Designed miniproteins, single chains, continued (3). Designs and how they scored, part 50

Each design is a single chain, and the fold is of that chain. pLDDT is the mean over its residues in the fold that is shown.

## One batch from the design tools (miniprotein)

Design m9827
Fold by ESMFold2-Fast:
Structure m9827 (fold): chain A 56 residues (1-56)
Amino acid sequence: SKLIRELGEKYGLSEESLRALAELYEQDPALAVALARKYAGMSEAELRRLVEELRK
């Protein structure tokens, strides 16, 4: 996925880490948003876009 590559390059995260964040979002959205913001600087909107992409 182009989005996964772009977010990985932008935030210095592996594809595996991005998939783990997306899976966490489906179990606990609030925690996933907090962790993405704190450790990666990723916005809630970008995290939601990642989750939508991985659901395809």
Scores: mean pLDDT 81

Design m9828
Fold by ESMFold2-Fast:
Structure m9828 (fold): chain A 63 residues (1-63)
Amino acid sequence: SAEAEVFAYIDREGAAAGLSEAERARLRARARELLAQGVSVERIKLELDVEIGMALIRRALGV
């Protein structure tokens, strides 16, 4: 399913980026929202890449 593909992406890419379980859970919640709005899996993956990048930037800035 689209949800299973997106969740596998979040868990794989988020874990590789060193995101916590709480951060990955937040991304899964966001992905569910986007899927419910009819956003494509490919677009969701791009949005998730931005969110992961933002999480890493926040960590680097100590915020």
Scores: mean pLDDT 84

Design m9829
Fold by ESMFold2-Fast:
Structure m9829 (fold): chain A 79 residues (1-79)
Amino acid sequence: SLLKEAEELYEKAEEAFAQGDAETAEELYKKAAELYLEAGDYEKAAEAYLKLAELYEAAGLEEKAKELREKAEELLKKA
């Protein structure tokens, strides 16, 4: 199911983030968010976007981080 695939990718993203692999974490959080959106799980998609925003903020990409936080807020209003 899309939810199981999204959860597996999210868990792998958390693992990559914990290991300091920001590039892999970014890719996996982004893919997890996409699958959560397809599954209609707006709350989990928002969580993935907030994690992605945290990575972009740490990289100095404040504009991208802000855009993702705004997307997360919009998704939470639909949840």
Scores: mean pLDDT 87

Design m9830
Fold by ESMFold2-Fast:
Structure m9830 (fold): chain A 83 residues (1-83)
Amino acid sequence: AKKYFEEGLKLAEEGKVEEAIEKFEKAIEEDPKFAKAYFELGKLLRLLGEFEKAIEYYEKAIELDPNFEEAKEELELLKESLK
């Protein structure tokens, strides 16, 4: 899980959004409780304009880690931006 997560972060930094998404999906497949992977996937979906899916993944990250303040902040900002 962590290896795919780290590969996903590097690909996202390089602007390879679709490849980064595949890596985060693999990280979640290996560890379905990997809150950070859901959060990073949500951020990329937001960049692609898939706001409804981004909200779903941020909510999943918060469900898995209720103390994930960054995910809570990003979710609130995204919901406000869609009003």
Scores: mean pLDDT 84

Design m9831
Fold by ESMFold2-Fast:
Structure m9831 (fold): chain A 71 residues (1-71)
Amino acid sequence: SAAELAEKIEKLLRELREAMDAGDFARARELLEELGKLGMPEEVLAGRREALRLREEGRDPDREGVRRVLA
């Protein structure tokens, strides 16, 4: 059902956050691929992959966005 799909996506998003907080970027990439298989839009996936890349480089995507707006 749609509710079961939503719960599965929520669980994967929680695991993604935990992997990123732990610095496990390999696991985070796997979780993004699983979210894509479940039908998450490519535009949302692209944004999440960019945030992951910035965090792997030791950069905060939210901080980068704020810097750009406030500059």
Scores: mean pLDDT 75

Design m9832
Fold by ESMFold2-Fast:
Structure m9832 (fold): chain A 58 residues (1-58)
Amino acid sequence: GEKEELIERIERAGVAAVVAGADPAEASALAQKGIEAVRNGDFETAEKYLAQLEALGA
């Protein structure tokens, strides 16, 4: 479903950020906040954390 797809995207972005040389603790914290936002139905906040993770991986 929509929540599962967004959680999967956040998890992938977190892994990609670490592979790109981001701090694992920072990437993990952002991923956890994003996933929690998805669980709470706050997709705007989840997308914000996803964007921050994608920026770390760029």
Scores: mean pLDDT 85

Design m9833
Fold by ESMFold2-Fast:
Structure m9833 (fold): chain A 60 residues (1-60)
Amino acid sequence: SKEKVKLEVIRNMLEIAAASTEWLLERNPDMPPELREALRRAAEELRRRVEELRREIEEL
């Protein structure tokens, strides 16, 4: 369905955002600790949202 395709696109975009954030953290170990922690939490939240969407898409 069109709705399933839209959700899959959103999931892929969030997956890319999470992977990019994780990559940025790995490549910048000297980042200020507060910024590093904020980005780490953001990546974890993105990963959580991706998993939620993946389950939702599978139930359609």
Scores: mean pLDDT 86

Design m9834
Fold by ESMFold2-Fast:
Structure m9834 (fold): chain A 65 residues (1-65)
Amino acid sequence: SEEAERRRKEEERRRREIEREIYESLLAMAESIKKLALKRAKSEEEKKEIEEEYNRIIEIIKKEA
């Protein structure tokens, strides 16, 4: 029925919205942890390593989302 199709689309949209919220939360957490790590870094080399590591984590989150 047309009604079943409409309900499926609405449920799909709500699921997508929830997934977006989860993704945004994970990104915010990763950014916050990155900032803390950068603040604790003692050298420019450590800062570059942290940047590269957290960029990798962000890419993993993107692939899982």
Scores: mean pLDDT 81

Design m9835
Fold by ESMFold2-Fast:
Structure m9835 (fold): chain A 67 residues (1-67)
Amino acid sequence: MEEKARKIGEELEKRTGVSKELAYGAAEAALTLLKEGWSEEVVIALLSREVGRETAELAVELAKKVL
């Protein structure tokens, strides 16, 4: 889990310019919520409040590829 979140976080930081802390948090949240069975739409809505919609959508897409 932690390694997957770190890799996704690095990609989010690189592509969106959000801070490393916000990128890692978004990655970890996306992985956890999707694994728990939350819908992509709900996860994007939750993450968008903290990191913006573009970063939230990318976090969910990257998380889906590694789950």
Scores: mean pLDDT 82

Design m9836
Fold by ESMFold2-Fast:
Structure m9836 (fold): chain A 92 residues (1-92)
Amino acid sequence: MEIEKLLEELLEYLRKKAEELGLSEEKVEELEERVKKIVEVLKEKGYSVEEIKEIVLRFIDEELLIEAGIKLDEEETKEVTEELRELAEKLK
């Protein structure tokens, strides 16, 4: 899979999950720019497409869970974590 296609897929999933979690437009834009920068830096450092995908998916999962945990109760946080894990499996 090409880096450009990987980035598009990662940004699409980030937007979809962020919208489901009710994150602000400003926060979504911040996370999108961070994802773009991480992909660029890892690509420049010679990481493989597979390595970049793994690292960035972990970043997205962790960041979205942290943001969700601030707003959601414990049960909702558990449900979101499971959805993010299912998403990560589908992107493999």
Scores: mean pLDDT 72

Design m9837
Fold by ESMFold2-Fast:
Structure m9837 (fold): chain A 66 residues (1-66)
Amino acid sequence: PRADAERNARAAERAAELGDATAAAVSSWGVKQSGGGDEELGRKGVEAGKAGDARAAAEYTRLAAS
């Protein structure tokens, strides 16, 4: 649901502030799985996090939850 997507987006932003790309990727995957966000943007967030770019992962996660 939407609330779960927004919660994951906030978690991804916090993970990016800490430089935790893995946590950002997990949060992005959570938005994708919630059904309340954009699946393609959530997938891009996961890929960015896997590449070690926590900031990009958080940004895609935020957009997916919008």
Scores: mean pLDDT 75

Design m9838
Fold by ESMFold2-Fast:
Structure m9838 (fold): chain A 75 residues (1-75)
Amino acid sequence: SKIDELKEEVERYLKEAEKLGASQETLDMFREAADEMLKIAEEYEKNPNLNKRGYERRIDALRTAMRGLLLELKK
């Protein structure tokens, strides 16, 4: 399912952040973004009449934020 795919993606990002030696503060920011992403996905699956473009944009924004955090850790 889409939620299972997002859970796998989130788990990979968190594992990568930990591997890169992220601080607790950075990990907390990462977990907050990840939790919001999963919450949005679950909300959309329960309410299929929600705006699909708005849903996809919200997920992409959070995905971009998580990727940005990983890039900062690589500096």
Scores: mean pLDDT 77

Design m9839
Fold by ESMFold2-Fast:
Structure m9839 (fold): chain A 61 residues (1-61)
Amino acid sequence: MSPVERALDELFAWLRATRSREEQIAIFRELRRALAANESVPPEVRAEAIAALDRYIAELE
């Protein structure tokens, strides 16, 4: 498991415990948009994080 994947799993667990489904979807969509626009994040890390967010958003929808 990559450090990015682990960090996202921990974030997902926290959000699942503390936020509604609608709030989680909104948070992940905004984070995905911000990551896609962020040229400072290495392309491989960005792609991995976006893929994980897309998967989680799909599960919530």
Scores: mean pLDDT 76

Design m9840
Fold by ESMFold2-Fast:
Structure m9840 (fold): chain A 73 residues (1-73)
Amino acid sequence: MVDVHRQSAESALRLGEAFEKQGNYEQAGRMYLGAARLYERAGDLESARRMRERAAEAYEKAGNLEGARRARE
């Protein structure tokens, strides 16, 4: 059985990694935050926490300090 939320979270994570590789940190942060929410829905709180941290780091690199603060909440 495949958890649809977990599968969607993994897709969002891969998109975030692609944007980060291209230097598009704002979009990377958005994808990582989306992945965090999907992992939370899947009950994977550890992966959600890691994605929130990656989103915060991406937002900081983009100069979006408010986005980084919100991602860590």
Scores: mean pLDDT 83

Design m9841
Fold by ESMFold2-Fast:
Structure m9841 (fold): chain A 102 residues (1-102)
Amino acid sequence: ATPEAVAAARAAAEAVAAAPGAAAAVEGNTLLVGAADVPGRRAAIAEFAARAAAIPGVAATASGTGAVVTLADTPEGVAGGPALVAAAREAARRLAAAGAEA
């Protein structure tokens, strides 16, 4: 993984982990996200994965309250880093709101 892709994945992980009840880990250029299982958090995770997958050079899948997001080791993946961090910040906001309703 490029240092830039790893840095972007770590920044996105920090943004998601700011939400209560959410956790994130980074393996190279791959971001792993999990949250405690409440109905609103499943929707928040699915929306995050959909937003991430829309970014050129980013692949994302969601299952339940988990998501796996990978930035390609390409110029497109590196350029997608800021958009992924923005998507992660929005996901943290939605995860926090969903947790408060449960």
Scores: mean pLDDT 79

Design m9842
Fold by ESMFold2-Fast:
Structure m9842 (fold): chain A 55 residues (1-55)
Amino acid sequence: KEEEEIKKKLEKLIEEYKEKMIKERTKDGVKNVEKEMDELIELSKKQLEELLKEK
């Protein structure tokens, strides 16, 4: 259970870092950074799944 809490904490830290980065970029006048990053992450996940299926 402690291991599960650690994993959740790590995921939260990663998400917080990602959000901080997105907000900082958006403040500089870069729009839709959050959407773009989410799409890139989703595409990367799909590509990994496709690679696994090809084998």
Scores: mean pLDDT 66

Design m9843
Fold by ESMFold2-Fast:
Structure m9843 (fold): chain A 114 residues (1-114)
Amino acid sequence: SNVLPTTAEAWARIEALAEIMYERIRKAGPRTAEEIERIADEEAEKLREKMPEIEDVLIEQAKALAMGRAGEEVGLEETAAGGRAFRAALRAAFEAPSDELIERERRRLEEALE
């Protein structure tokens, strides 16, 4: 993409992508960090193929958040801690998006993935 998003739009897109990835990871029912990583890699690749206009860095950042959340659900503390540390870095670098902005980005992405 040749257009850089605003800081709030960038973080909203990361969170929206993370929600999409997380939902698919959760449905697959992983039990290990290795399985979470494998599913997250597969979902990230699908996003790159269907939406090449999304910057790779945003997809990788979304993957880190989705993996962290999945790790929390299955009690993988190291994986969960990684996601929390990454979200802290986003808070330091970006404007916090509204829930409405995240939801709008999620709907837009889901429509494009149909």
Scores: mean pLDDT 81

Design m9844
Fold by ESMFold2-Fast:
Structure m9844 (fold): chain A 67 residues (1-67)
Amino acid sequence: DAAARARAEAAARAAVAAGTPSAGGSGKHQMWLAGGTEEARRYARLAAGAKTAEEAAQYSILAAQAA
């Protein structure tokens, strides 16, 4: 809870400092969306929309496993 919130805050602050969303992370999710299975695409979307860094990491792992 507190750790997940801190990670989400850190990720948000990093994105703000960079001035734009992470293109690298988006690129990986785009690759899964284009070539992955329906399950991989679903998890990739969940990872991209995750509210916490923990959720994003978890869904990214699931997307990779389903791809």
Scores: mean pLDDT 61

Design m9845
Fold by ESMFold2-Fast:
Structure m9845 (fold): chain A 57 residues (1-57)
Amino acid sequence: SSLERQGEAAKLAIEMAKQGYSLEEIVDTLREKGYSEEEIEAGKLAAKLVRIEQKLK
């Protein structure tokens, strides 16, 4: 389902963000792997949340 794919994209984006990849690199990776724009948006949101957590700690 699209929801499952959004979860996969978010998980990958979180892993990449924790490794220090930029949002642009994360988006490019998700697009290359065939994720849709909605799934990529879920990944961007997840990566932004990781960045917010890093700023709070």
Scores: mean pLDDT 82

Design m9846
Fold by ESMFold2-Fast:
Structure m9846 (fold): chain A 71 residues (1-71)
Amino acid sequence: SKKEEVKRLLEEALRAAKEGDAERAIEALRKALEVSDDPAVQRGLQGAIKAVEAGDLEGAIEGVEQALAYL
């Protein structure tokens, strides 16, 4: 299902962010954003992408964990 695909991509993004791999984190988050049909999830993922782009990996991790808890 789309929900399980989004969850897998968010788990990949979380791992990448914890490893400091900003490029891989952004790729996974962008894919999750394309797959997700939930506006609340999409808004959270956009915030997480912005955090990674700003070098705020801690904020990105928090945002991804909140999205995973919401799913």
Scores: mean pLDDT 85

Design m9847
Fold by ESMFold2-Fast:
Structure m9847 (fold): chain A 87 residues (1-87)
Amino acid sequence: SEALRAEIAALAARLPPEARALFQRALAKAVAKLMETKDELTREDIAQAVLEAGEEAAAELRRRGDEEAAELVRRLAETQAEYILSG
């Protein structure tokens, strides 16, 4: 969906660099774990990893007192997962 792509771009542009770095590290970790446990990754597996990474990054941002960045990364992860599942 073009609308989902536009929303992802808008949310990503609003995300602070620290929040982006936390999300990227959490996502890399989640994907690495999936690669160790599964011979083949489905779109559903990748979407779930994105959602889990978003929750982990959001929890860390909330722990640091950045509620706005936590909500932005959660929304970004949810929108990315929806986009992955729509393709």
Scores: mean pLDDT 87

Design m9848
Fold by ESMFold2-Fast:
Structure m9848 (fold): chain A 63 residues (1-63)
Amino acid sequence: SKIEEYEELLKKDPDNVMAYTLLGIELAKQKKYDEAKEYFEKALEIDPDNVAAKTNLEKLKKE
């Protein structure tokens, strides 16, 4: 699954902002919004200017 692939990326590089953002997106598709939020927040801790993480986190707040 894509989630397993992105989790493996994070095992190799825990600071991989792209992998956190992609995990958040996949979890949101499964309606796991709380878990998705955690991953977007982790991405923003590493890169506060990450547009994809900010945009997706904002969308979750409106659900």
Scores: mean pLDDT 82

Design m9849
Fold by ESMFold2-Fast:
Structure m9849 (fold): chain A 68 residues (1-68)
Amino acid sequence: MVAEGIRAALAGDFDTLKEAVNAEQKAAGIEPLDDEEVESIVKAARNGIADLLARGRITPAQAAEWLA
């Protein structure tokens, strides 16, 4: 599913996220996302983690784990 794909992409497995997202697009009858659109999802996830770290809501160890 997309949430698992986001975690995989943050760990460097971009293809898993792309497959998961495009499976959902196909099920909805919508055109597949391209690489740039999938990269935007990963960028948003990284920005969210960076914001939480900057606010002190998570530890540096948690941020490192989630971005690995």
Scores: mean pLDDT 72

Design m9851
Fold by ESMFold2-Fast:
Structure m9851 (fold): chain A 96 residues (1-96)
Amino acid sequence: MTPNLRIETELSVVMLHLAVLMVILRKAIAAGDMEAIREAVEALRRAIEEARRKIEEAEKLDLSPETRATVEGMKEAIREAEELLREAEELLRRAE
């Protein structure tokens, strides 16, 4: 496997993981399940950290245009995940 194909595959797997965790967190928020929200927030934070590490690894390589587009897509997914985290943390702060 070429370095570009390997990192692109790894980025795609991490992106799917982020998407799944965002769905889980949104469902927890909709249900008002504070315990599920806390667990999903912790999982999503770890997934964002992993995604950032994979982007840093990718940016050290001589990237193809296709792999560069995947990296930009991942950066957008991280931004969406961080916005959802802010919403969830605000809900947790309001729970007395």
Scores: mean pLDDT 83

Design m9852
Fold by ESMFold2-Fast:
Structure m9852 (fold): chain A 65 residues (1-65)
Amino acid sequence: MLKEIEELKKEGLEAVENNDKKKLDETLDKLVEILKDPSASEEEKEAARRAIGEIIAELLLKGMA
């Protein structure tokens, strides 16, 4: 899961850079599903929260939000 979360963060940041809103939405949805998953560890949920935060920060800096 942690490696998958790291890959999702990378994909989300790349989607922001490429102005790919569909891929950005898909990536954020997957990260949010990890947060809602009762079987996910606190470490995995914390990694997902950080990934979402970094993606949103880049999105705001680029003016997409």
Scores: mean pLDDT 80

Design m9853
Fold by ESMFold2-Fast:
Structure m9853 (fold): chain A 80 residues (1-80)
Amino acid sequence: TQGDQIQSQYIQLTRQASDLTRQAQQTGDINTINQARDTIQQAGRIMSQGQSLGIRMPRETQDQFSRTAAETSRLYQQLQ
């Protein structure tokens, strides 16, 4: 269903952002952190779209999203 597709995209983007953030933390690569920031923003837009359609997002993924967004912002400040 459309809800399943939106949930899958949200999960995938959140995981990708988390992976990119960890990679950037290891390498110090500003391009990688910028990709992580772009990816987490995309995940946020998918979440907002899903919520507007009444689609329930997985709690575990929401928690991972929040944590990843915070980590990405912190790392971006350190690499500036």
Scores: mean pLDDT 85

Design m9854
Fold by ESMFold2-Fast:
Structure m9854 (fold): chain A 89 residues (1-89)
Amino acid sequence: FAERVLELAKEVLEKAQELLELAKELGDEELLKEAERLLKEAEELVKEAEELLKNPSEENVPKEIALILRAIGLEIELEKLKKKLEEKK
């Protein structure tokens, strides 16, 4: 279900953008670098999800599952970063 994968990817991207802004406000270089890395990974996830929507095929199901798992992994990393950022406040 390519539309749902894209929705998840966009949610992850929004969270990454919010955490990058928070990291910039804190001025912690290490946390800023982590936020920039996660944002980049989230942007790549969105691009891959958009590609799946352009070329729909049942052969894409394994790739859709892989993107969902990657989105979940990024959400976990973003939650860890959020906790570190809140700790530094």
Scores: mean pLDDT 80

Design m9855
Fold by ESMFold2-Fast:
Structure m9855 (fold): chain A 70 residues (1-70)
Amino acid sequence: MKEEAIKGLEEFLEELKERYKDDPELAKKLEEIFKETKKKIEEADVSDFQKIVDELFERIYKVLEEYKKS
């Protein structure tokens, strides 16, 4: 289960990096967020995965909003 979750996160990060390939700073911020999320998944119980994923989407949304304004 954890391996599948981590693989899904890695695939999602690759898609985001491809979509925003023209901005390396945004890519770095996304990589940091995903790194923290992967660590949380590795340390968490499966029952907490949905909460961790929801937090991930909130963090991505904030970063993308800042990117558009900056």
Scores: mean pLDDT 78

Design m9856
Fold by ESMFold2-Fast:
Structure m9856 (fold): chain A 85 residues (1-85)
Amino acid sequence: SAKSEALSRLQEIGHKLAVASMQSKDPEASKAFFELSARAGKAARYALDNISKLSTEEIQKIADEFLAEGEKLADKYGIELEKVE
């Protein structure tokens, strides 16, 4: 369903942020991506637990906000994030 696709995208964004944290040689960048990944993971868990109460559009907005924050961190630290499928 469109809602499960939106949730999967949010989970994928969280995973890519975790990978960026693990691959970052700069401790400040690693910490920033780790903290953002943890927040994205909590948001995905919240969305899953409340899947019947949240709209597809609300989940998409959450995913887009985490992607935008991740892209801002990537630009700040000169790191390229893998594209979200």
Scores: mean pLDDT 86

Design m9857
Fold by ESMFold2-Fast:
Structure m9857 (fold): chain A 59 residues (1-59)
Amino acid sequence: SEDVLRELQEARDAFLEALARGDAERAARLWPFYLEALRLTEGQEVADAERARVLAALA
């Protein structure tokens, strides 16, 4: 369980780094893990808001 939470947090950090660098392919690959990490650490509302923000930016 602790190992899974660490992996999700590492994926979140990697996703944010990929976005900051403009690495769209890496960001897309890590996106599901990033959203799950947000849900577990900051709650469903924060995860839902971030999901909506990212989807709007891709439209």
Scores: mean pLDDT 76

Design m9858
Fold by ESMFold2-Fast:
Formats: structure tokens, sequence, C-alpha cells
Structure m9858 (fold): chain A 89 residues (1-89)
């Protein structure tokens, strides 16, 4: 009973660099914060942070904190948007 979001296929997500960064950041956040992060949430965070890896990590960190505060076990794009707004992005 996991109504996991259906995989949204996108040619943009098939870029090797973006996919590798997204996968690495998902694993890093899951290990560091003990929470799942959706690929779409990572992609949105990349759009807000651009090429600044530290900004990207900070957006993910704040999104994870917001999700945990709401009792969620998964970071969604909505949490990333909230985190980006709190960080002034």
Amino acid sequence: MTPEAASASSLLERQPDLKAIAEHLQKKAEKKYGIKVQSMAIALAIKYAGTDLRKLEKVIEEAAKIAKAEGKDTVTPEHVEAAAKKLGL
C-alpha cells in the first residue's frame, strides 16, 4: 500500500549529469537526514540552486526539515519550494 507517485517520464531527466547529481543527492540526503527525497524534488532544487552545490544541499536540508516537521517520510517538490522561499531563492 504505497501510493508512490507514478514515474513521470521526461527527456530532461534523462540527461546523464542531472540524473547522476539527482541520484547522488537523494542518497546523501537519505543517509544524512534519514528521509526519502523524490527525484522531482531534487530536480526542482537544482533549478533554484543552479550550479552551487552548497546552495543545493542547503535547499534539500531545509526541505527535509520541513517534511519531518510535518511528519512526512518523503520530501516532495512542494517541500523544496517552501525551503527555497525560506532561503530567499
Scores: mean pLDDT 72

Design m9859
Fold by ESMFold2-Fast:
Structure m9859 (fold): chain A 55 residues (1-55)
Amino acid sequence: SKEEQMQKVADKLAELLSEHDPERVEEIRRKAKSPEEEYELLLEALADIEQEKVS
């Protein structure tokens, strides 16, 4: 249940990130060893994009 919930959230974050940087989504999916790690890496990538947009 928790893993399914994390996967669902990660999928939504990946979809959002793919609109900005689809190549980075593929990299994260390849690196991530678990849904939790994928979620963390996707959040980090989205935060980076927001920071770059402020610059």
Scores: mean pLDDT 78

Design m9860
Fold by ESMFold2-Fast:
Structure m9860 (fold): chain A 70 residues (1-70)
Amino acid sequence: SAFETVKAYVAKTSELANKEGLSSLEAQKKALEELGLTREQVVDAAEELGRERGISSSGAGALAAHAAGA
């Protein structure tokens, strides 16, 4: 589901940053690689979660920026 995709990405990014001492950008890239996700899949999941949960477009945009490595 979109929620599980977003949750897994956020959890993995946090884990890698905290346990492996990676920068935010490195943790984001490694999380995508380890989860077998593309940047586009995370963005699509964030948009779908926004529709399901009624979250703001700015929240989806922030997640898209993180997935893009900005």
Scores: mean pLDDT 70

Design m9861
Fold by ESMFold2-Fast:
Structure m9861 (fold): chain A 56 residues (1-56)
Amino acid sequence: MPVLDGEELVRKATEAGRHTGRLHAEEPELYGGPRDPEEMGRKAGEAARRIVELEK
C-alpha cells in the first residue's frame, strides 16, 4: 500500500472520532455520556496508524 493511503486513513479516522465525540458532547444522555472530541479523534487516529503499520 502507498504511504499516502495510510496517512489518509489516519486523517479520516481522526476526523470521524472528533465528530462522534462532538455528538456525545451535544447529546450526552442519548449517546451514553459526554466524550472529549479531541480524545476520541486521537484514539481513532492511533488505532488507524497501528492498522497501517501492521499492513506494512
Scores: mean pLDDT 70

Design m9862
Fold by ESMFold2-Fast:
Structure m9862 (fold): chain A 86 residues (1-86)
Amino acid sequence: SAEEERFLRTVQEVEERFIKAVEELKANISKENIEKFRKVAKELVEELRRLAEELSDPELSELARQAAERLEALSEKVVAWAESQL
């Protein structure tokens, strides 16, 4: 379905952008780059939450909501790890 295609595309794009953000942070860990990572991660979480709100399929909407929660938790762990390296 069109909603399944949108869900899969959005999740893939979010995954790719998140991995890139982690790699960029890992390459140069600083307070400034941690702040930049936080902003990117927040934007990606908000994108998944918007997807959940816009999807009419309740199962896909719930999966998008869960993906947003998991990404938010992962981003907090990445930040905590990066701060421990300062």
Scores: mean pLDDT 91

Design m9863
Fold by ESMFold2-Fast:
Structure m9863 (fold): chain A 62 residues (1-62)
Amino acid sequence: MTVEEGKKLYEEAKKALENGDFQRAVELASRAEEIFRQNPQYRDLALEAGALKARAEAELKK
């Protein structure tokens, strides 16, 4: 998977979070984080994707 694919997944995860689809946001953010973790230059993007995932997971724990 490419970094460009990770960026697209991250954008889709943000849209899912904004639409209240927290399950989808977790799945998409997890995939984006995995892609970014494979390249040390994108560590900050991996952390941002992880934070998005954590926020979506927190919304699921009501």
Scores: mean pLDDT 82

Design m9864
Fold by ESMFold2-Fast:
Structure m9864 (fold): chain A 77 residues (1-77)
Amino acid sequence: MEEERLEELERRAYELARRAALLEGFSEEEAEALARRAAEMLRGMFRKLAEKEGFEEALKRAEELLEEDERALRELE
């Protein structure tokens, strides 16, 4: 379940970054590259947080960050 929950967060980060890039006028290829990077950055951040504060706290912080970014994207519409 641990890996599965992290994969869900990575998917959210990927889709968020891809949508934001396309909205800004990036190409599909550029949007995919940015989305992959965003997912990788989330995974790296999560590992650091989980090491310091534990898995559940890392999940909470990652979810809060994604919700904030998702709100910011909605304000661009």
Scores: mean pLDDT 78

